# Ledger of designs, part 1: designed miniproteins, single chains

Every score and structure here is a prediction.

Each design is a single chain, and the fold is of that chain. pLDDT is the mean over its residues in the fold that is shown.

## One batch from the design tools (miniprotein)

Design m1
Fold by ESMFold2-Fast:
Formats: C-alpha cells, sequence, structure tokens
Structure m1 (fold): chain A 56 residues (1-56)
C-alpha cells in the first residue's frame, strides 16, 4: 500500500527481525535493542506480543 498500514509495518518489522537473527553476534545486541524499542511502541498489543516472540 502507499500508506503504511499496521500489517505492512508488522511485515517490515518481521523482515528486520529475520535480518537481525542472521547478523554477526557483535552487532546483534544493538540491532535487537533498536527493534525491541520499535516493537514496544507498536500500538497493537497482540501484534506486539507476536513480534516479541519473533525477535526471540
Amino acid sequence: SISLEPQTLERLLKSAIEEYKEAPEQLKEHARQKIQALIDEYPDPAARERLKQELE
């Protein structure tokens, strides 16, 4: 979509989480903290829980 809908933002966050999981260990902690902060600010509680599980 032209506008970022909640499901589009969730897909982008999941993609970032996948890239984080493949990152070198030295960079993982910084990437995890940034992604986690974005997830914590996500307005949908159910999506937030799913994204946190994906980040683990």
Scores: mean pLDDT 72

Design m2
Fold by ESMFold2-Fast:
Structure m2 (fold): chain A 84 residues (1-84)
Amino acid sequence: SEVERLEEEALRLARELVLGRISVEEAQERARVLLERARALPGVPERVLRLLEALARGDVEEARRLYLELEIDRGLELIKKGIS
């Protein structure tokens, strides 16, 4: 779905920033575009919106924290489903 694709794009952007592969400025520009798209879509999870908002305002500390929380939650969901 478009929502799933947006979540994957948001996670990729956050990952690139956390790994130091892109600048904060580049992350902000890309996050603003993704956030505009997210706000136009129904059913985007609040956690994804919060991550994109943190990235868009250049709050690297909050973006890192939210990214790690989202990755941990996704990992736990996979473990609960018995997919390893």
Scores: mean pLDDT 82

Design m3
Fold by ESMFold2-Fast:
Order: C-alpha cells, then sequence, then structure tokens
Structure m3 (fold): chain A 80 residues (1-80)
C-alpha cells in the first residue's frame, strides 16, 4: 500500500499542476504531469489507471478547461 508520505507527494503534485495551469504555465504543468506519471508507477498504481489519470489531465490541459481539470484532480484524490 501507499505510504502517507507518498500520498501527500501525489496530492502536492496534483495541486502544483492546477496552480501552473491557472497561471497559464502550460509547459510546466505538462512536465509535472510527466513527473506524476512516473511517481504513480513507482508507488504501484496499475498501468491502465495511470494512463487514465495522465491522459485525463493532459486532455483537460490541452482544452484549457480548468474547471474539468479541478474536478478530475478531486476524483484522483479520492483514489488515494
Amino acid sequence: GMSPEEKQEIINLLEQILEEAEQENFEKAEELIKRLEKLLKEVGFDESLVNIITDGLKKTLEAKNLDAMKELVEEIKKLL
């Protein structure tokens, strides 16, 4: 199972992705999504679930749909 420290690191990355997207720092947000993908795999998330999470975040970022990205982040937090 995931440690409390690993869970907090994932939450912090999700919140940083949102903050960078809100500031229109889209390249930084994309880099943080790649870091999140690596971290989720390292903590033992299923590959299909990691792909759903990271594809969802990338699609909302590409659409510049901050409201959808916020909703997705809250759903991801519920999985932790």
Scores: mean pLDDT 87

Design m4
Fold by ESMFold2-Fast:
Structure m4 (fold): chain A 90 residues (1-90)
Amino acid sequence: SSLEEQTKKKREELLKEADRVLSSSDPEAAKTLSDEEKLKEYKKRLELAKEEAEKMYEETGDPIYLDLAKHYGGKLEELEKTEEMEKELQ
């Protein structure tokens, strides 16, 4: 019950983040996506951003890219944990 409510709230928060990010770059495309598709596209963007940050760190040695990779990695972990919790509650 409370765990299910917490998981739903977390999913709603992540969906709002996804919608904001996707709408800022392509508002028309964002309107056509389902909630599941929005989360999937947000995950893809985070994965690409993390990979690019890791690559830039390897090329430049600049610690800012290491910090960026860590931030994107943290968001990906948050998405995966929420998906796992939803799956366990179904």
Scores: mean pLDDT 81

Design m5
Fold by ESMFold2-Fast:
Structure m5 (fold): chain A 93 residues (1-93)
Amino acid sequence: NRQKKVERLASALRVLRQVDPEGFSQIEQAILDDDPEKALELLRQMKEKLEATETPTNLEAAERTNALKSIDILMEAIENGELDLLKEAIERL
């Protein structure tokens, strides 16, 4: 069960790294610094930016939807106090 959770978090982190490398680096650092409030705020900012982005193709719309779902997964993990699982997921990237 723990391994499946870490794998799911790692997959979500990889999606964010591809969509917004700069934002991802800041979120990664906040997680490694044990700053869940900062990580959550950065994820909210990334979500707002993605929601404001126009997607002229169905493929881009699907990629945005996947990124938004990935943000929700990571936000839920932080809200549940699962920073240890997030750090382990980062180690697997």
Scores: mean pLDDT 84

Design m6
Fold by ESMFold2-Fast:
Structure m6 (fold): chain A 70 residues (1-70)
Amino acid sequence: DEKLKKQSQELQSQDEVTGLLGKSLESELNAKKYEKEDISSPDNKNLYTSYKLSSKANQQAADRLREERE
């Protein structure tokens, strides 16, 4: 039934948005951890930057998916 299929897709889309927002938050918290430890270390700076980019990418993906759902 197409109606049930649409309802299933709607729920999966909600879970996906929540999942992406969760990943974004986790990446942000990881970035904060490395920032606090020693940002002047090249390794910590690279990890901080990587987590910040991951957080932003996941946030943008969540925002885009939310917009597409309208």
Scores: mean pLDDT 73

Design m7
Fold by ESMFold2-Fast:
Structure m7 (fold): chain A 64 residues (1-64)
Amino acid sequence: MLSVEELQEEMDQIVERAKTMSPEQQRALVQSLRGLLDQMRAAGASPEHIEVVEKTVQELEKLL
């Protein structure tokens, strides 16, 4: 798994790319990240890793 710092950098890039996406692509991305969150929680990922992805989902939902 990526470090918290590497995961944050990846998520920041995803948010920036999402700003140029269609609403359909943004919705698909949110669904994919929600699926990732479910997998991370099931796998016992650290709270810090989970928080990074949760904040990313919230930011993407604000674009919708």
Scores: mean pLDDT 81

Design m8
Fold by ESMFold2-Fast:
Structure m8 (fold): chain A 80 residues (1-80)
Amino acid sequence: MSVLELTDRLIEALRAGDVASARRLWEELFARLTEEQRQRLVDGLNAVYDESVARGLSPEETLARMEAMLRDWAREVEAS
């Protein structure tokens, strides 16, 4: 399974509230990444979260931004 496929499945599990599947997919995703790629992912997610808190964004808008960030990141990893 590609990083992009894992990321899509992770987003689906998160939207469904399937915590067990999300945790498993997250662990599988992290195991396939370099330390630099993991750090970039963590930094990106933290940036989206911090912006969402600072701007008082809705949970729906926050999730949409996190999904977009995750997909963009996964495409860049696959292209490398």
Scores: mean pLDDT 80

Design m9
Fold by ESMFold2-Fast:
Structure m9 (fold): chain A 114 residues (1-114)
Amino acid sequence: MSVEKVDEEKALENIENIEEYKDLSDEERLEKVRSDINAVAEAALLLTESKDRRYRRIAAQQLLKMYAGTDNEEIKEYIRKTLVSADLSEGEREELAVAALMMGDVKLAEELLK
């Protein structure tokens, strides 16, 4: 199944109440959300379309880092769905699950482990 792009309208919903955006202007919030959505989309495309396992692994690690770095729930949910549905080996899934546990996200770690 092809993963859809982040919903920009949902990512912008209640953005003024999100910690990472609360001190930004409306223009800065829009620019940051669009930048983050584009970065996530590029990594997701590499993860889903690349035939080289090395680049898929790099993309998965980039997505997990972006997941850890954002307070935007729509962006987090898109990354979570993308990582969980990714065509990764058992060992690659275990590596991501350990990283998720180190970030304190037990639920993501459990979802990555089958």
Scores: mean pLDDT 81

Design m10
Fold by ESMFold2-Fast:
Structure m10 (fold): chain A 88 residues (1-88)
Amino acid sequence: GAVDFSNVKVDEKLKKEVADILRELGYEVREESGMLAVYKDGRPVATVVPTKDKIIVYAPREEDLPLAEEIAQALEKKTGKPVEVRLR
């Protein structure tokens, strides 16, 4: 795939907390392949991968980076965890 998640250890408890935060912010969130796919107006805008050490937010395109940064800032404020934004 375009993104390799084999080296990422997903925190299932934090994943549920992150999904709830994103839904409270008005995003549609779907669990796809153990990760959180984030939709806005029916379009995929980010993939979020919560780990024990940090939360990773993947932007599918360069044009999605500003929204991914907004999502990252909101998640960092709500969880207190470091958030890293990556391009897919």
Scores: mean pLDDT 79

Design m11
Fold by ESMFold2-Fast:
Structure m11 (fold): chain A 74 residues (1-74)
Amino acid sequence: MEEELRRAAEELARLVREKADDEAAVALAREALAALRAALAPLAEAIEAGDEEAREKALRLGLEAARRAIEALR
């Protein structure tokens, strides 16, 4: 799961760089990054609490947000 999130983040960064001249693509990327940031806050809380179930859920939500952003930018 974490490896998948890392790969999705790398793909998103690559697409944002390739679409830098497209204002609509930049706006979509900004929304996707905000969604990833929101998902990462619960992940930090779960790690601190030692809650493996909450950690898995937060990683899944982040991956879903990243995948939707990648699809929108393609």
Scores: mean pLDDT 73

Design m12
Fold by ESMFold2-Fast:
Structure m12 (fold): chain A 71 residues (1-71)
Amino acid sequence: MDEQVERHTRFVQKVLEDLVRRGASREHAVAVADAVGESLRLNGYTEEQVQRIRDAALEAIDRAVREREEE
């Protein structure tokens, strides 16, 4: 389970980083992260696992936004 959570975490981070890098707003990227969280809940992930993935996704979004603003 931990390996699957880590794999999904990395995938979600990559997708959201790419989305922000391509010009998506922080608000849009956060909305996508929220939608992913709901999907994970429906597929049997625990609240703790969903929150962990969401926190990692938000960190990736904020990092990508900062990097874009520095350029």
Scores: mean pLDDT 80

Design m13
Fold by ESMFold2-Fast:
Structure m13 (fold): chain A 77 residues (1-77)
Amino acid sequence: MTPEELKKLAEDYEKKGNKAQAELWRGSAYFLEGKYDEAIEEFKKAIEIAKKNNDQLLVSRAEAGLKMAEILKEKAK
């Protein structure tokens, strides 16, 4: 899946009122583009919203994305 396809998914989920999933898709898109700072910010937003919604699965997915983005950002230095 391309970053452009993931950004389109984010827009589609935001229109449906699923902001947590939309932030997860935006984080994934930035991650694939190597924009790790932006990916980290979006994953943190996804975690915060998912926790408020008691969506444990989305929290786990966003935390996995956050951890990977942080690791790859450190290696890119």
Scores: mean pLDDT 85

Design m14
Fold by ESMFold2-Fast:
Structure m14 (fold): chain A 80 residues (1-80)
Amino acid sequence: SPVEVIRVTMLLAGLEVEAKYHPERFEEYAKEVAKEVLDIGKRLNDPEIVELAQKLLEAKTPEEKVSIAREIQRKFLERS
């Protein structure tokens, strides 16, 4: 769904904002975003998006999570 892709793209953009302004809730937010990206990647049958979503779930630092989120956002924008 285009609406789901737009929503997740906005959530991915929000991840960097949460990391900067709300670090205490960032981890839970990143986990929720990663799960939504994983579900969408599976429905789009896009193995690159699925792999990046799994990397986001497994990432240990906020910097790594933000970097992966930026790459996922770029992939979604390239599909549009």
Scores: mean pLDDT 80

Design m15
Fold by ESMFold2-Fast:
Structure m15 (fold): chain A 105 residues (1-105)
Amino acid sequence: SAKEKLLEELAEEVINQARQIIDILRDSNAPEEYIRKVEELLARLEEARRAKDWARFIALADELVEFVKQFIREYSDLLTPKQLTVLSINTAGIYFLRKRIEKLL
């Protein structure tokens, strides 16, 4: 259905934003624990998407958003101004994409 196609496209964009967050964390030499946590969340988002478990997908996206916000609060000094801007945009993007998924359920 058109609704299922849109859910898949929104979920793909969340996953793409999460991949870009990992790239920024690696480029900023973030502590390995933070990189590993985002990689674990990404893997679980991909599992939830495959299972079409949208409630779990939303919960994981919310966890990712809060985790990245905490990273920015504690480690913004590791980020260049450009990296901080892109990371903030990606985090906001995930938040609005998950809101759209929730509205379709």
Scores: mean pLDDT 91

Design m16
Fold by ESMFold2-Fast:
Structure m16 (fold): chain A 109 residues (1-109)
Amino acid sequence: SKEELKKKAIQELIFLEALMTLALMRAVVENASPEEIEKIRESIEIVSELTKKFLENIDSLTPEQLEEIIKVIEETIERLNELIKARDYDGILETVREMKKRIEEIINS
């Protein structure tokens, strides 16, 4: 149902927000540079802005759009897990920027 898809999308975004917070904490503990820490903070801001935009549009989205958004978030989470382990902070920022672009294109379709 559309309601179950909405709930799943919200749960995936909650998980993504938690993962980004963990990435920031890990970067600090692993003595990442100020520039690397800033890339994680920018990534967190992008995820938060996207979450707000998603919630503002959630009731107008079709089931097909919700399924596509869920897929994008799940693919992003998988990629971010690899990049966090690799300490690829540029890759993390690029990955969340691409997610934002893809999801905004789906919302506007």
Scores: mean pLDDT 91

Design m17
Fold by ESMFold2-Fast:
Structure m17 (fold): chain A 55 residues (1-55)
Amino acid sequence: SVEELRARLERLGQEMADVIRKLQAGEITEDEALARLDGLYAEMRRVFAELQAAE
């Protein structure tokens, strides 16, 4: 459903914010942050495609 897809986007946004926070705190490297963000952006693009299909 559209509501489930919106909830997934909210979770992805929170995960991206967490990655940035950890990077700024020096808990992960820039390369690690980029790899994690690449995965999150790939999932976000998939969710947007599903939203477009659902309207």
Scores: mean pLDDT 83

Design m18
Fold by ESMFold2-Fast:
Order: C-alpha cells, then structure tokens, then sequence
Structure m18 (fold): chain A 120 residues (1-120)
C-alpha cells in the first residue's frame, strides 16, 4: 500500500468536506459520500464510478446525491498499486470529460476504499 497516496487522498476528502462539497462516512471498507454538487458534476461522478465498477475495481451504489463505494473482491487482480489505480481513475475521468471537482472526489474516494481493502 502506498501510504503517501492514501494520506493525500484522505487530505483531499477532508478538504472537500470543509468546502461543504461532500459529507463522508467510512464504515469498515465502505465509503459513503453525500454530495452538494451540480447535476453535471453528479452525473460525472456516476459515469466514472459506473465504469470503475464495470472494470471490477469497486462496487458502487448511487441513490440521488448519495454514492456508496466499496472495494471489489477482485480488486487485487485488477490493480497492483495505488499509483496504478490513480492513473486508471484519471484516465477514465478524462475520457468522460469529468469536471475537476468530480475527478477530485472520485480519485480520493476510490484510493481510500482500495487502500483499506489492500491493507488486509
């Protein structure tokens, strides 16, 4: 586990909470985001999370402004490092023309979830 990337991701989530953009709850390996985003930013989050779920990285449940993210059981077979995961998330966000805010949220949340799963 890349502890520096995890620490950076945790700091980003904390910053976004202070800005009032998200509310974060972590229960074990499950991360729940309640967002205060525009419709486009929320849709950008949905698209990126759905593609990551389709690639076997995470499980995602989306209910309005609430996003629940959990690690996929196959996660260690899809990625070898948090750096590889960060690059994958950035690539997907770019391909979907995700807003900077949506990209920041997905990257930080997915790295935190993956790091917690891989630390076991």
Amino acid sequence: VDEALLAEAEEVLKELEKEGIIEVKIDGETLTLTTKLSEKEREDLRKVLTELSGRGVIGARIEGNTFTIEPSEGLPNVISSLEELRELVREIAKEHNASETAARIVEAAVIVVAARALAK
Scores: mean pLDDT 84

Design m19
Fold by ESMFold2-Fast:
Structure m19 (fold): chain A 82 residues (1-82)
Amino acid sequence: SLEEELRGEIEQAKEILEEMKKKNLPQSLLDKLEKAIEEAEKVLKDPNASEKEKVEALMNLGAIITGAVTLLVSEKREEEKA
């Protein structure tokens, strides 16, 4: 279900956030992901949320996750070049 997919994506995002914290990434980037998680959780907890709103939350959180993963990979590559 969309609710199960959104719940799974929220949990994945939380794991990525903890990894970003461990690498001491800038607070502005952590805040961006944390805000996206909060907004997705609001949609998940809203019994009146439409299917469209759930899809939009899933897509928006997915985009932020992709950005965060790209940044984490870039940080690892910089460490390997040093």
Scores: mean pLDDT 79

Design m20
Fold by ESMFold2-Fast:
Structure m20 (fold): chain A 93 residues (1-93)
Amino acid sequence: SKAAEYAKKGAEYMKLGAEAFRAGDVTRGTHYASLGAAYAYQAYKLSNNPVAKEAMRKAGEAAIAFSRGDATRGAELAKQMYELAKKAAEEAK
């Protein structure tokens, strides 16, 4: 389904975002997290899956943590972002 396609793309970009954040590349991490959040939003609109919505929220929280200089918290939030996006993709049909 289109919802499953968007959820899968969201998870792929959020994985890239989390990897970039772990490498200390905040610019690339934010770029990929934003793309992932956009796809998670499209998946949420089509499926009403709250897990996709939570993945979007964690993407924002990770970006805020990095903007405040908290790389440890930012990396943990980015990891949670990817795990939620992965779960939303697995649940999408």
Scores: mean pLDDT 82

Design m21
Fold by ESMFold2-Fast:
Structure m21 (fold): chain A 87 residues (1-87)
Amino acid sequence: DIYEKGLKAVKEKKYEEAIEYAAELLKQGKNEEAIEILKKVADEIKKTSDPETQKLLDLQVQGLIAKIEGKEEKAAEYEAQLRALLA
């Protein structure tokens, strides 16, 4: 169960892995489960003291949520910000 694996990754603070499971759920059309995992990641990363890691993970999470919600322009903005940070 990809959803349960995603929740376990969040609990174990493996946020990048949790985002990957959410993306897999999105490919399967399980948008609600994907959004739930992404929101849990967003809530957990806000508790970190590393602002750069928090910003990178938040942009990935918000970008995927925007894609799921059909907000193409918003998703493109998050993707552009992520690319700027990785350049």
Scores: mean pLDDT 80

Design m22
Fold by ESMFold2-Fast:
Structure m22 (fold): chain A 73 residues (1-73)
Amino acid sequence: GTVVATEGDLVTISGDFGFAPGDRVRIVSGGIDAGIGEVVETTADRTVVRGIGNGGGALASLRVGTRVELVPA
């Protein structure tokens, strides 16, 4: 998917990856582990992830327009 919004430790990513709220995911950008987060909301076209633990700071560095993959943590 693509990062469409960032707000503090929240990252909104385009697409439905089959995750549910409460699932832990790793965000990968350009083959680099951008951090671990918890899915807080899903829709048919968006997945919202909150950074968990030390992952919050790394996720906050993601830019709108960045292509990312979500994988199970």
Scores: mean pLDDT 76

Design m23
Fold by ESMFold2-Fast:
Structure m23 (fold): chain A 66 residues (1-66)
Amino acid sequence: GAEDLIPDDPELAAQARKALAELDRGMEDLRTAPSSQVPAAVGRVLRAIGDLIDLKIQEERLKRLS
């Protein structure tokens, strides 16, 4: 599930949960938004996905150093 995307590090986990909440809100906006608001909602979803990818890259880098 989405919890599988959350890093074990508490600070990274907090950031990931925030990004997941923003992703969920952006997905709801995409589903319900009028056509004029769709580009903004798409931008929010893509930014949240990018944040989650960055957090996973940070977690993997920390694992390589440990």
Scores: mean pLDDT 77

Design m24
Fold by ESMFold2-Fast:
Structure m24 (fold): chain A 87 residues (1-87)
Amino acid sequence: MLSENEKRFLEDLVELLDEVIEELKKRKAPDTVIEKVERIRDLYEEAVRTGKREHLNKALEEIRSLPPADQRTLGLVLSKIKAEKAS
């Protein structure tokens, strides 16, 4: 079972991923990349809803399955969104 602190962290991460998905759509990223990020987001949301660690583990597997170039692009988008929120 996920702790309450882990659930709160994942709730924040789901919100962040919603912003990442929107940015990827604006950049016309490949549909396959957008679909994988949406699946990761949904798995994190399900982990929060159910408290089951299995959904978190599946989300991490999906992230690891992303091509290195797409992982790098995702990291850059995340950094940009975080910087904009900090301002």
Scores: mean pLDDT 77

Design m25
Fold by ESMFold2-Fast:
Structure m25 (fold): chain A 74 residues (1-74)
Amino acid sequence: SPFDQVVEQLKKLIEQIKNATSRQQLDDLRQQAIGLFGQAEAAVTTPEQRQRYEELVGEWLDAYAEAEARLVAS
């Protein structure tokens, strides 16, 4: 489904955030995430997809916070 395709892109993006090595890279990935989460939200058609979307938002926020803390310490 279109939702599943965007979910796979978001999972890859979250892994890129976890491996980000610069503030600029983190900022670029943040902008990409905003667009992809917008696409995922628009593609939600079932309650199960909505729950998966919300889980990914949480995973993204956790990954971003960890990467930001790590890059400030570097």
Scores: mean pLDDT 86

Design m26
Fold by ESMFold2-Fast:
Structure m26 (fold): chain A 64 residues (1-64)
Amino acid sequence: MKIRHISMEEFLEEAREGGERAIARGDRENVEALLAVLQTAKAAHPEYAAEIDEIIAEIRRLMA
């Protein structure tokens, strides 16, 4: 599962960067869409749930 593991880590890193860019633009629609994608990923990959929850929490703090 190393290839899948690396792919998921890359996805989470891209999600963090995408969320930060969307927040900087004030683009709530893209931020909400990203949060929905992260929640779906958490359901599909529960082994990454803690990491995904941290990213969701960080994005939500930046939105406030």
Scores: mean pLDDT 76

Design m27
Fold by ESMFold2-Fast:
Formats: sequence, structure tokens, C-alpha cells
Structure m27 (fold): chain A 85 residues (1-85)
Amino acid sequence: MGKVYKDKKDLKFEDEIFESSLFKDVSDWEFIDSKFINSGFIDSKDLKFHKSKFIKSHFKDNDFSKSEFVDVEFIDSEFVDNDLS
């Protein structure tokens, strides 16, 4: 069973690897040069991803309208019911 991150705001991560991690109801987080494996984001918003990679990861019910994805790679990853507008 992986780690669960929930109800947290204004965090920054650099050069981190997240394996089997669930991010729920998180906002204003920034990830730089980070890798996500078998991980998920649910009910989250205002996220920034730079030079990051997602492998076998899932995104559900997120508000990405104010989120940033710069130099991000998605491999075998799924998006369900997210707002990308």
C-alpha cells in the first residue's frame, strides 16, 4: 500500500520519486524533475509540473484549469473527468 497525501497546500518537490502514491484534495503544489509511478491525483487543483514523468498513473476529478504541465511526459497514464479548460 502506497502513501496518501491529502488536504495539503503550498508544497514544492524537486527531484523526487513517488511510487504507488495517492494525492487527494491537494492544491497549489509544485513538482520539478519528479517521477510518478503507479500514482494518482484525485480532487486536486492548481498544480504545477515541470520536467516530470508519469508512468502508469491516473488523474480523476481534478481541476487543471489553472494548472501547468511543462515538459511533462505521460506513459500508460489515464485521465478521467478532469477540467482542462
Scores: mean pLDDT 82

Design m28
Fold by ESMFold2-Fast:
Structure m28 (fold): chain A 81 residues (1-81)
Amino acid sequence: SEKKKKADFYVAKAEHYLASGDEEKARQYVDEALKIDPTNPAARLLRALLEGNVEEIQKLLEEYKGPDSVALRRAKELLEK
């Protein structure tokens, strides 16, 4: 659907900025993705990562049905600390 494609586009933007260390822009794009599709798994995971909410990250990883992504990789790395 158009809604899914738009949300996925903003997720890709958020992951790009997160990978480059621009957390503020990453947050902005995560917010836009969640505004369009609040159920987007990568966007929800990125929000939890940006909030530092380890319990939410762990819960979302157990339920994660989205693509292999920068968000998924970062979440796994954070839980290894």
Scores: mean pLDDT 79

Design m29
Fold by ESMFold2-Fast:
Structure m29 (fold): chain A 55 residues (1-55)
Amino acid sequence: SNLEEAAKLAGMEKEVLEAIIKSALSEGATAEEIAKGLSELGVPYSIGLAAAKEV
């Protein structure tokens, strides 16, 4: 799962990252914007983008 890999790379639990992504999407953020934010936490953009689309 891309969400599991992204969470591991960001140093957080999958459920925590899923909640963060859902919150960001509900506030109008795009998957691309979420992936960019995750890249600042050390998650490669491609993995972050796939994780955001998985949610």
Scores: mean pLDDT 86

Design m30
Fold by ESMFold2-Fast:
Structure m30 (fold): chain A 87 residues (1-87)
Amino acid sequence: MFEEIREGARASLDDPSLSEIQKRLAEAIVNEDIESALKAMEELAEKLKKKAKEEFEKRGASEEELKEFEKKLEEEMEKVKELLLEA
């Protein structure tokens, strides 16, 4: 499973549409640098939470919708962290 993640990350490095944080995460995964990968994931998650909060505020969305988004993001982060730690 981790080898499949590494191949996906390697392919991502050739994608110019990815952010610098996403490319840094992909590079860390390819190099099996688990600590750097986890740090990049946390930075990406914080950036996504901030962007989501701004977008929800613009739409007049409820605090409950923001919490649901944050919960889903944290669940996804935990799954990726488990996959990285299995390597």
Scores: mean pLDDT 72

Design m31
Fold by ESMFold2-Fast:
Structure m31 (fold): chain A 95 residues (1-95)
Amino acid sequence: LTEEQRKEMDAGAGEVAAAVGIVSLKKAIKNGKVTREDLESGLRLAEKVIETGKRTGSERVLKLAKELARLIRDAALAIGDEKLAKRADELVKRA
């Protein structure tokens, strides 16, 4: 594989991971089943996706990371966790 093909594969993996995280969190929000543990896991995923997007140069991956981080921020605010919401907002700014 060329270095460009490796970057495309890594970007694709990051895109899938972010998309799955977004779908899972949206379902949890709609069902009123969001936990702080779910949001903490989402923050770790968003941070890894941001790193992948920056490393691969994938604007698509960075946009998905930003959407995931925004969703986590809004969910944290909905459950009254202002500290977690602030951490998520910082990730939105990094993406």
Scores: mean pLDDT 86

Design m32
Fold by ESMFold2-Fast:
Structure m32 (fold): chain A 77 residues (1-77)
Amino acid sequence: SERRQELIQELRQIRDDLIAFKKTAPKELHPFVDKQIARVDEILANADSMSVLELEIELGMARLQLAVLKLVQKLLE
């Protein structure tokens, strides 16, 4: 249960990081950032019905997507 709570906090942190990224990101990336924020919101809304493994996979995917968006931003500059 502590691991579940940790994963939920990390997912909330990634959501905050996505919102912060959008503030400085080029307009072309905004639709992609919005899709990732919506995905994290959906995961958080369903977190109580998800296994710890599912939450770990979703956190890993969210981290990867943010890293890809940051890489794409560097390529656009």
Scores: mean pLDDT 90

Design m33
Fold by ESMFold2-Fast:
Structure m33 (fold): chain A 90 residues (1-90)
Amino acid sequence: MLSQDELRDLAQQLAEALDVTDEEAIEEAVQAVLNGREPDVAELLALPEEVKAIAEDVARDLADQVGKPLPLIARSAETIAYHLYKAKLA
């Protein structure tokens, strides 16, 4: 599992890539991962391909930086990207 600081770093990178500046939305995305509030698989599958690609790219960069396996980071990145994307639409 990523630490809280690593999750915040991941969320900030994803927020920048998705053009989300709302600090409350960024914090809520981090808390969703920490509390195990994963979106439904159908909701993750319904994300635009562009959002999924951004989540994968940021997850790969962070995996290299922290020395952790990509699949561990990718799930957190997808969950954070989902919450940030939903906040951007609201």
Scores: mean pLDDT 77

Design m34
Fold by ESMFold2-Fast:
Structure m34 (fold): chain A 94 residues (1-94)
Amino acid sequence: DELEKLERKARGDLEILETTLKALGVPEELYKKILEAVERGEKPSEEDIEYVAELLVKWENDPELSLEAARKVVESLVDAAIEAVETLRKIEEL
């Protein structure tokens, strides 16, 4: 079932974002703020994205991972999660 596959992917993308934020040690008030923005289909502030990207650089301990690259990773996770919310919302309308 194509619809069931889309729902599973969307739920997975949301779980990846939430799990990543928690694993990086993002403060509870900040990760809730980020998830609430995503649920509204809105991108978090640039400052919030940069803060998470800085935590990712520290967590990975990879000398080749730049802050710019980490920011792009965080942005891609956020974009996938926003698309996931939109997909789940469309499924509910069916």
Scores: mean pLDDT 81

Design m35
Fold by ESMFold2-Fast:
Formats: C-alpha cells, sequence, structure tokens
Structure m35 (fold): chain A 82 residues (1-82)
C-alpha cells in the first residue's frame, strides 16, 4: 500500500493524537520527528514508512504500523489509488 501525505491534516495535533492512541507520550519533539519522517516518505509504501520510523526513531514495527494506521484514520495519510 502506497501512502500520500495530506499536508493540511498532518498537523502536530493529529500526530500527537496518533501517538496517544498507540500508547506513546505525545511530546512536541516526538510529534515533530514523526511528522518529518512521514513527510520525507510521502508516496512511499506503508512498509517503507514503518521501516523509516523503526530506524530513525527506534519504534517497534508493531508500534510504527499502528501509528501509520491511526494517521490514516485521521486523514493525515491517504492510500494512493493505483
Amino acid sequence: MVLRVDEARLTLEAVKEALRAVGLEPTDSLAEMVRAVVRAHDGRSEEEIAEALVRQLGLSRRTARALLRRLRELGALVEAEV
């Protein structure tokens, strides 16, 4: 699945809500780091974005995938039509 960033919906508040939903502390620093990684991987597969979150932020693969799923539910990430 290829994901695109909806920049208008990829707000720090949306990222913090996703962090809370996966049991992480919703700090400004962590939210901005997540947002930066997601922006840098706009148009990449869900697996590639999850791998980047694991490598750059030290998240587990399970947590990274849950975080991306929550960002999709919030409309901050949308599935690319192929």
Scores: mean pLDDT 85

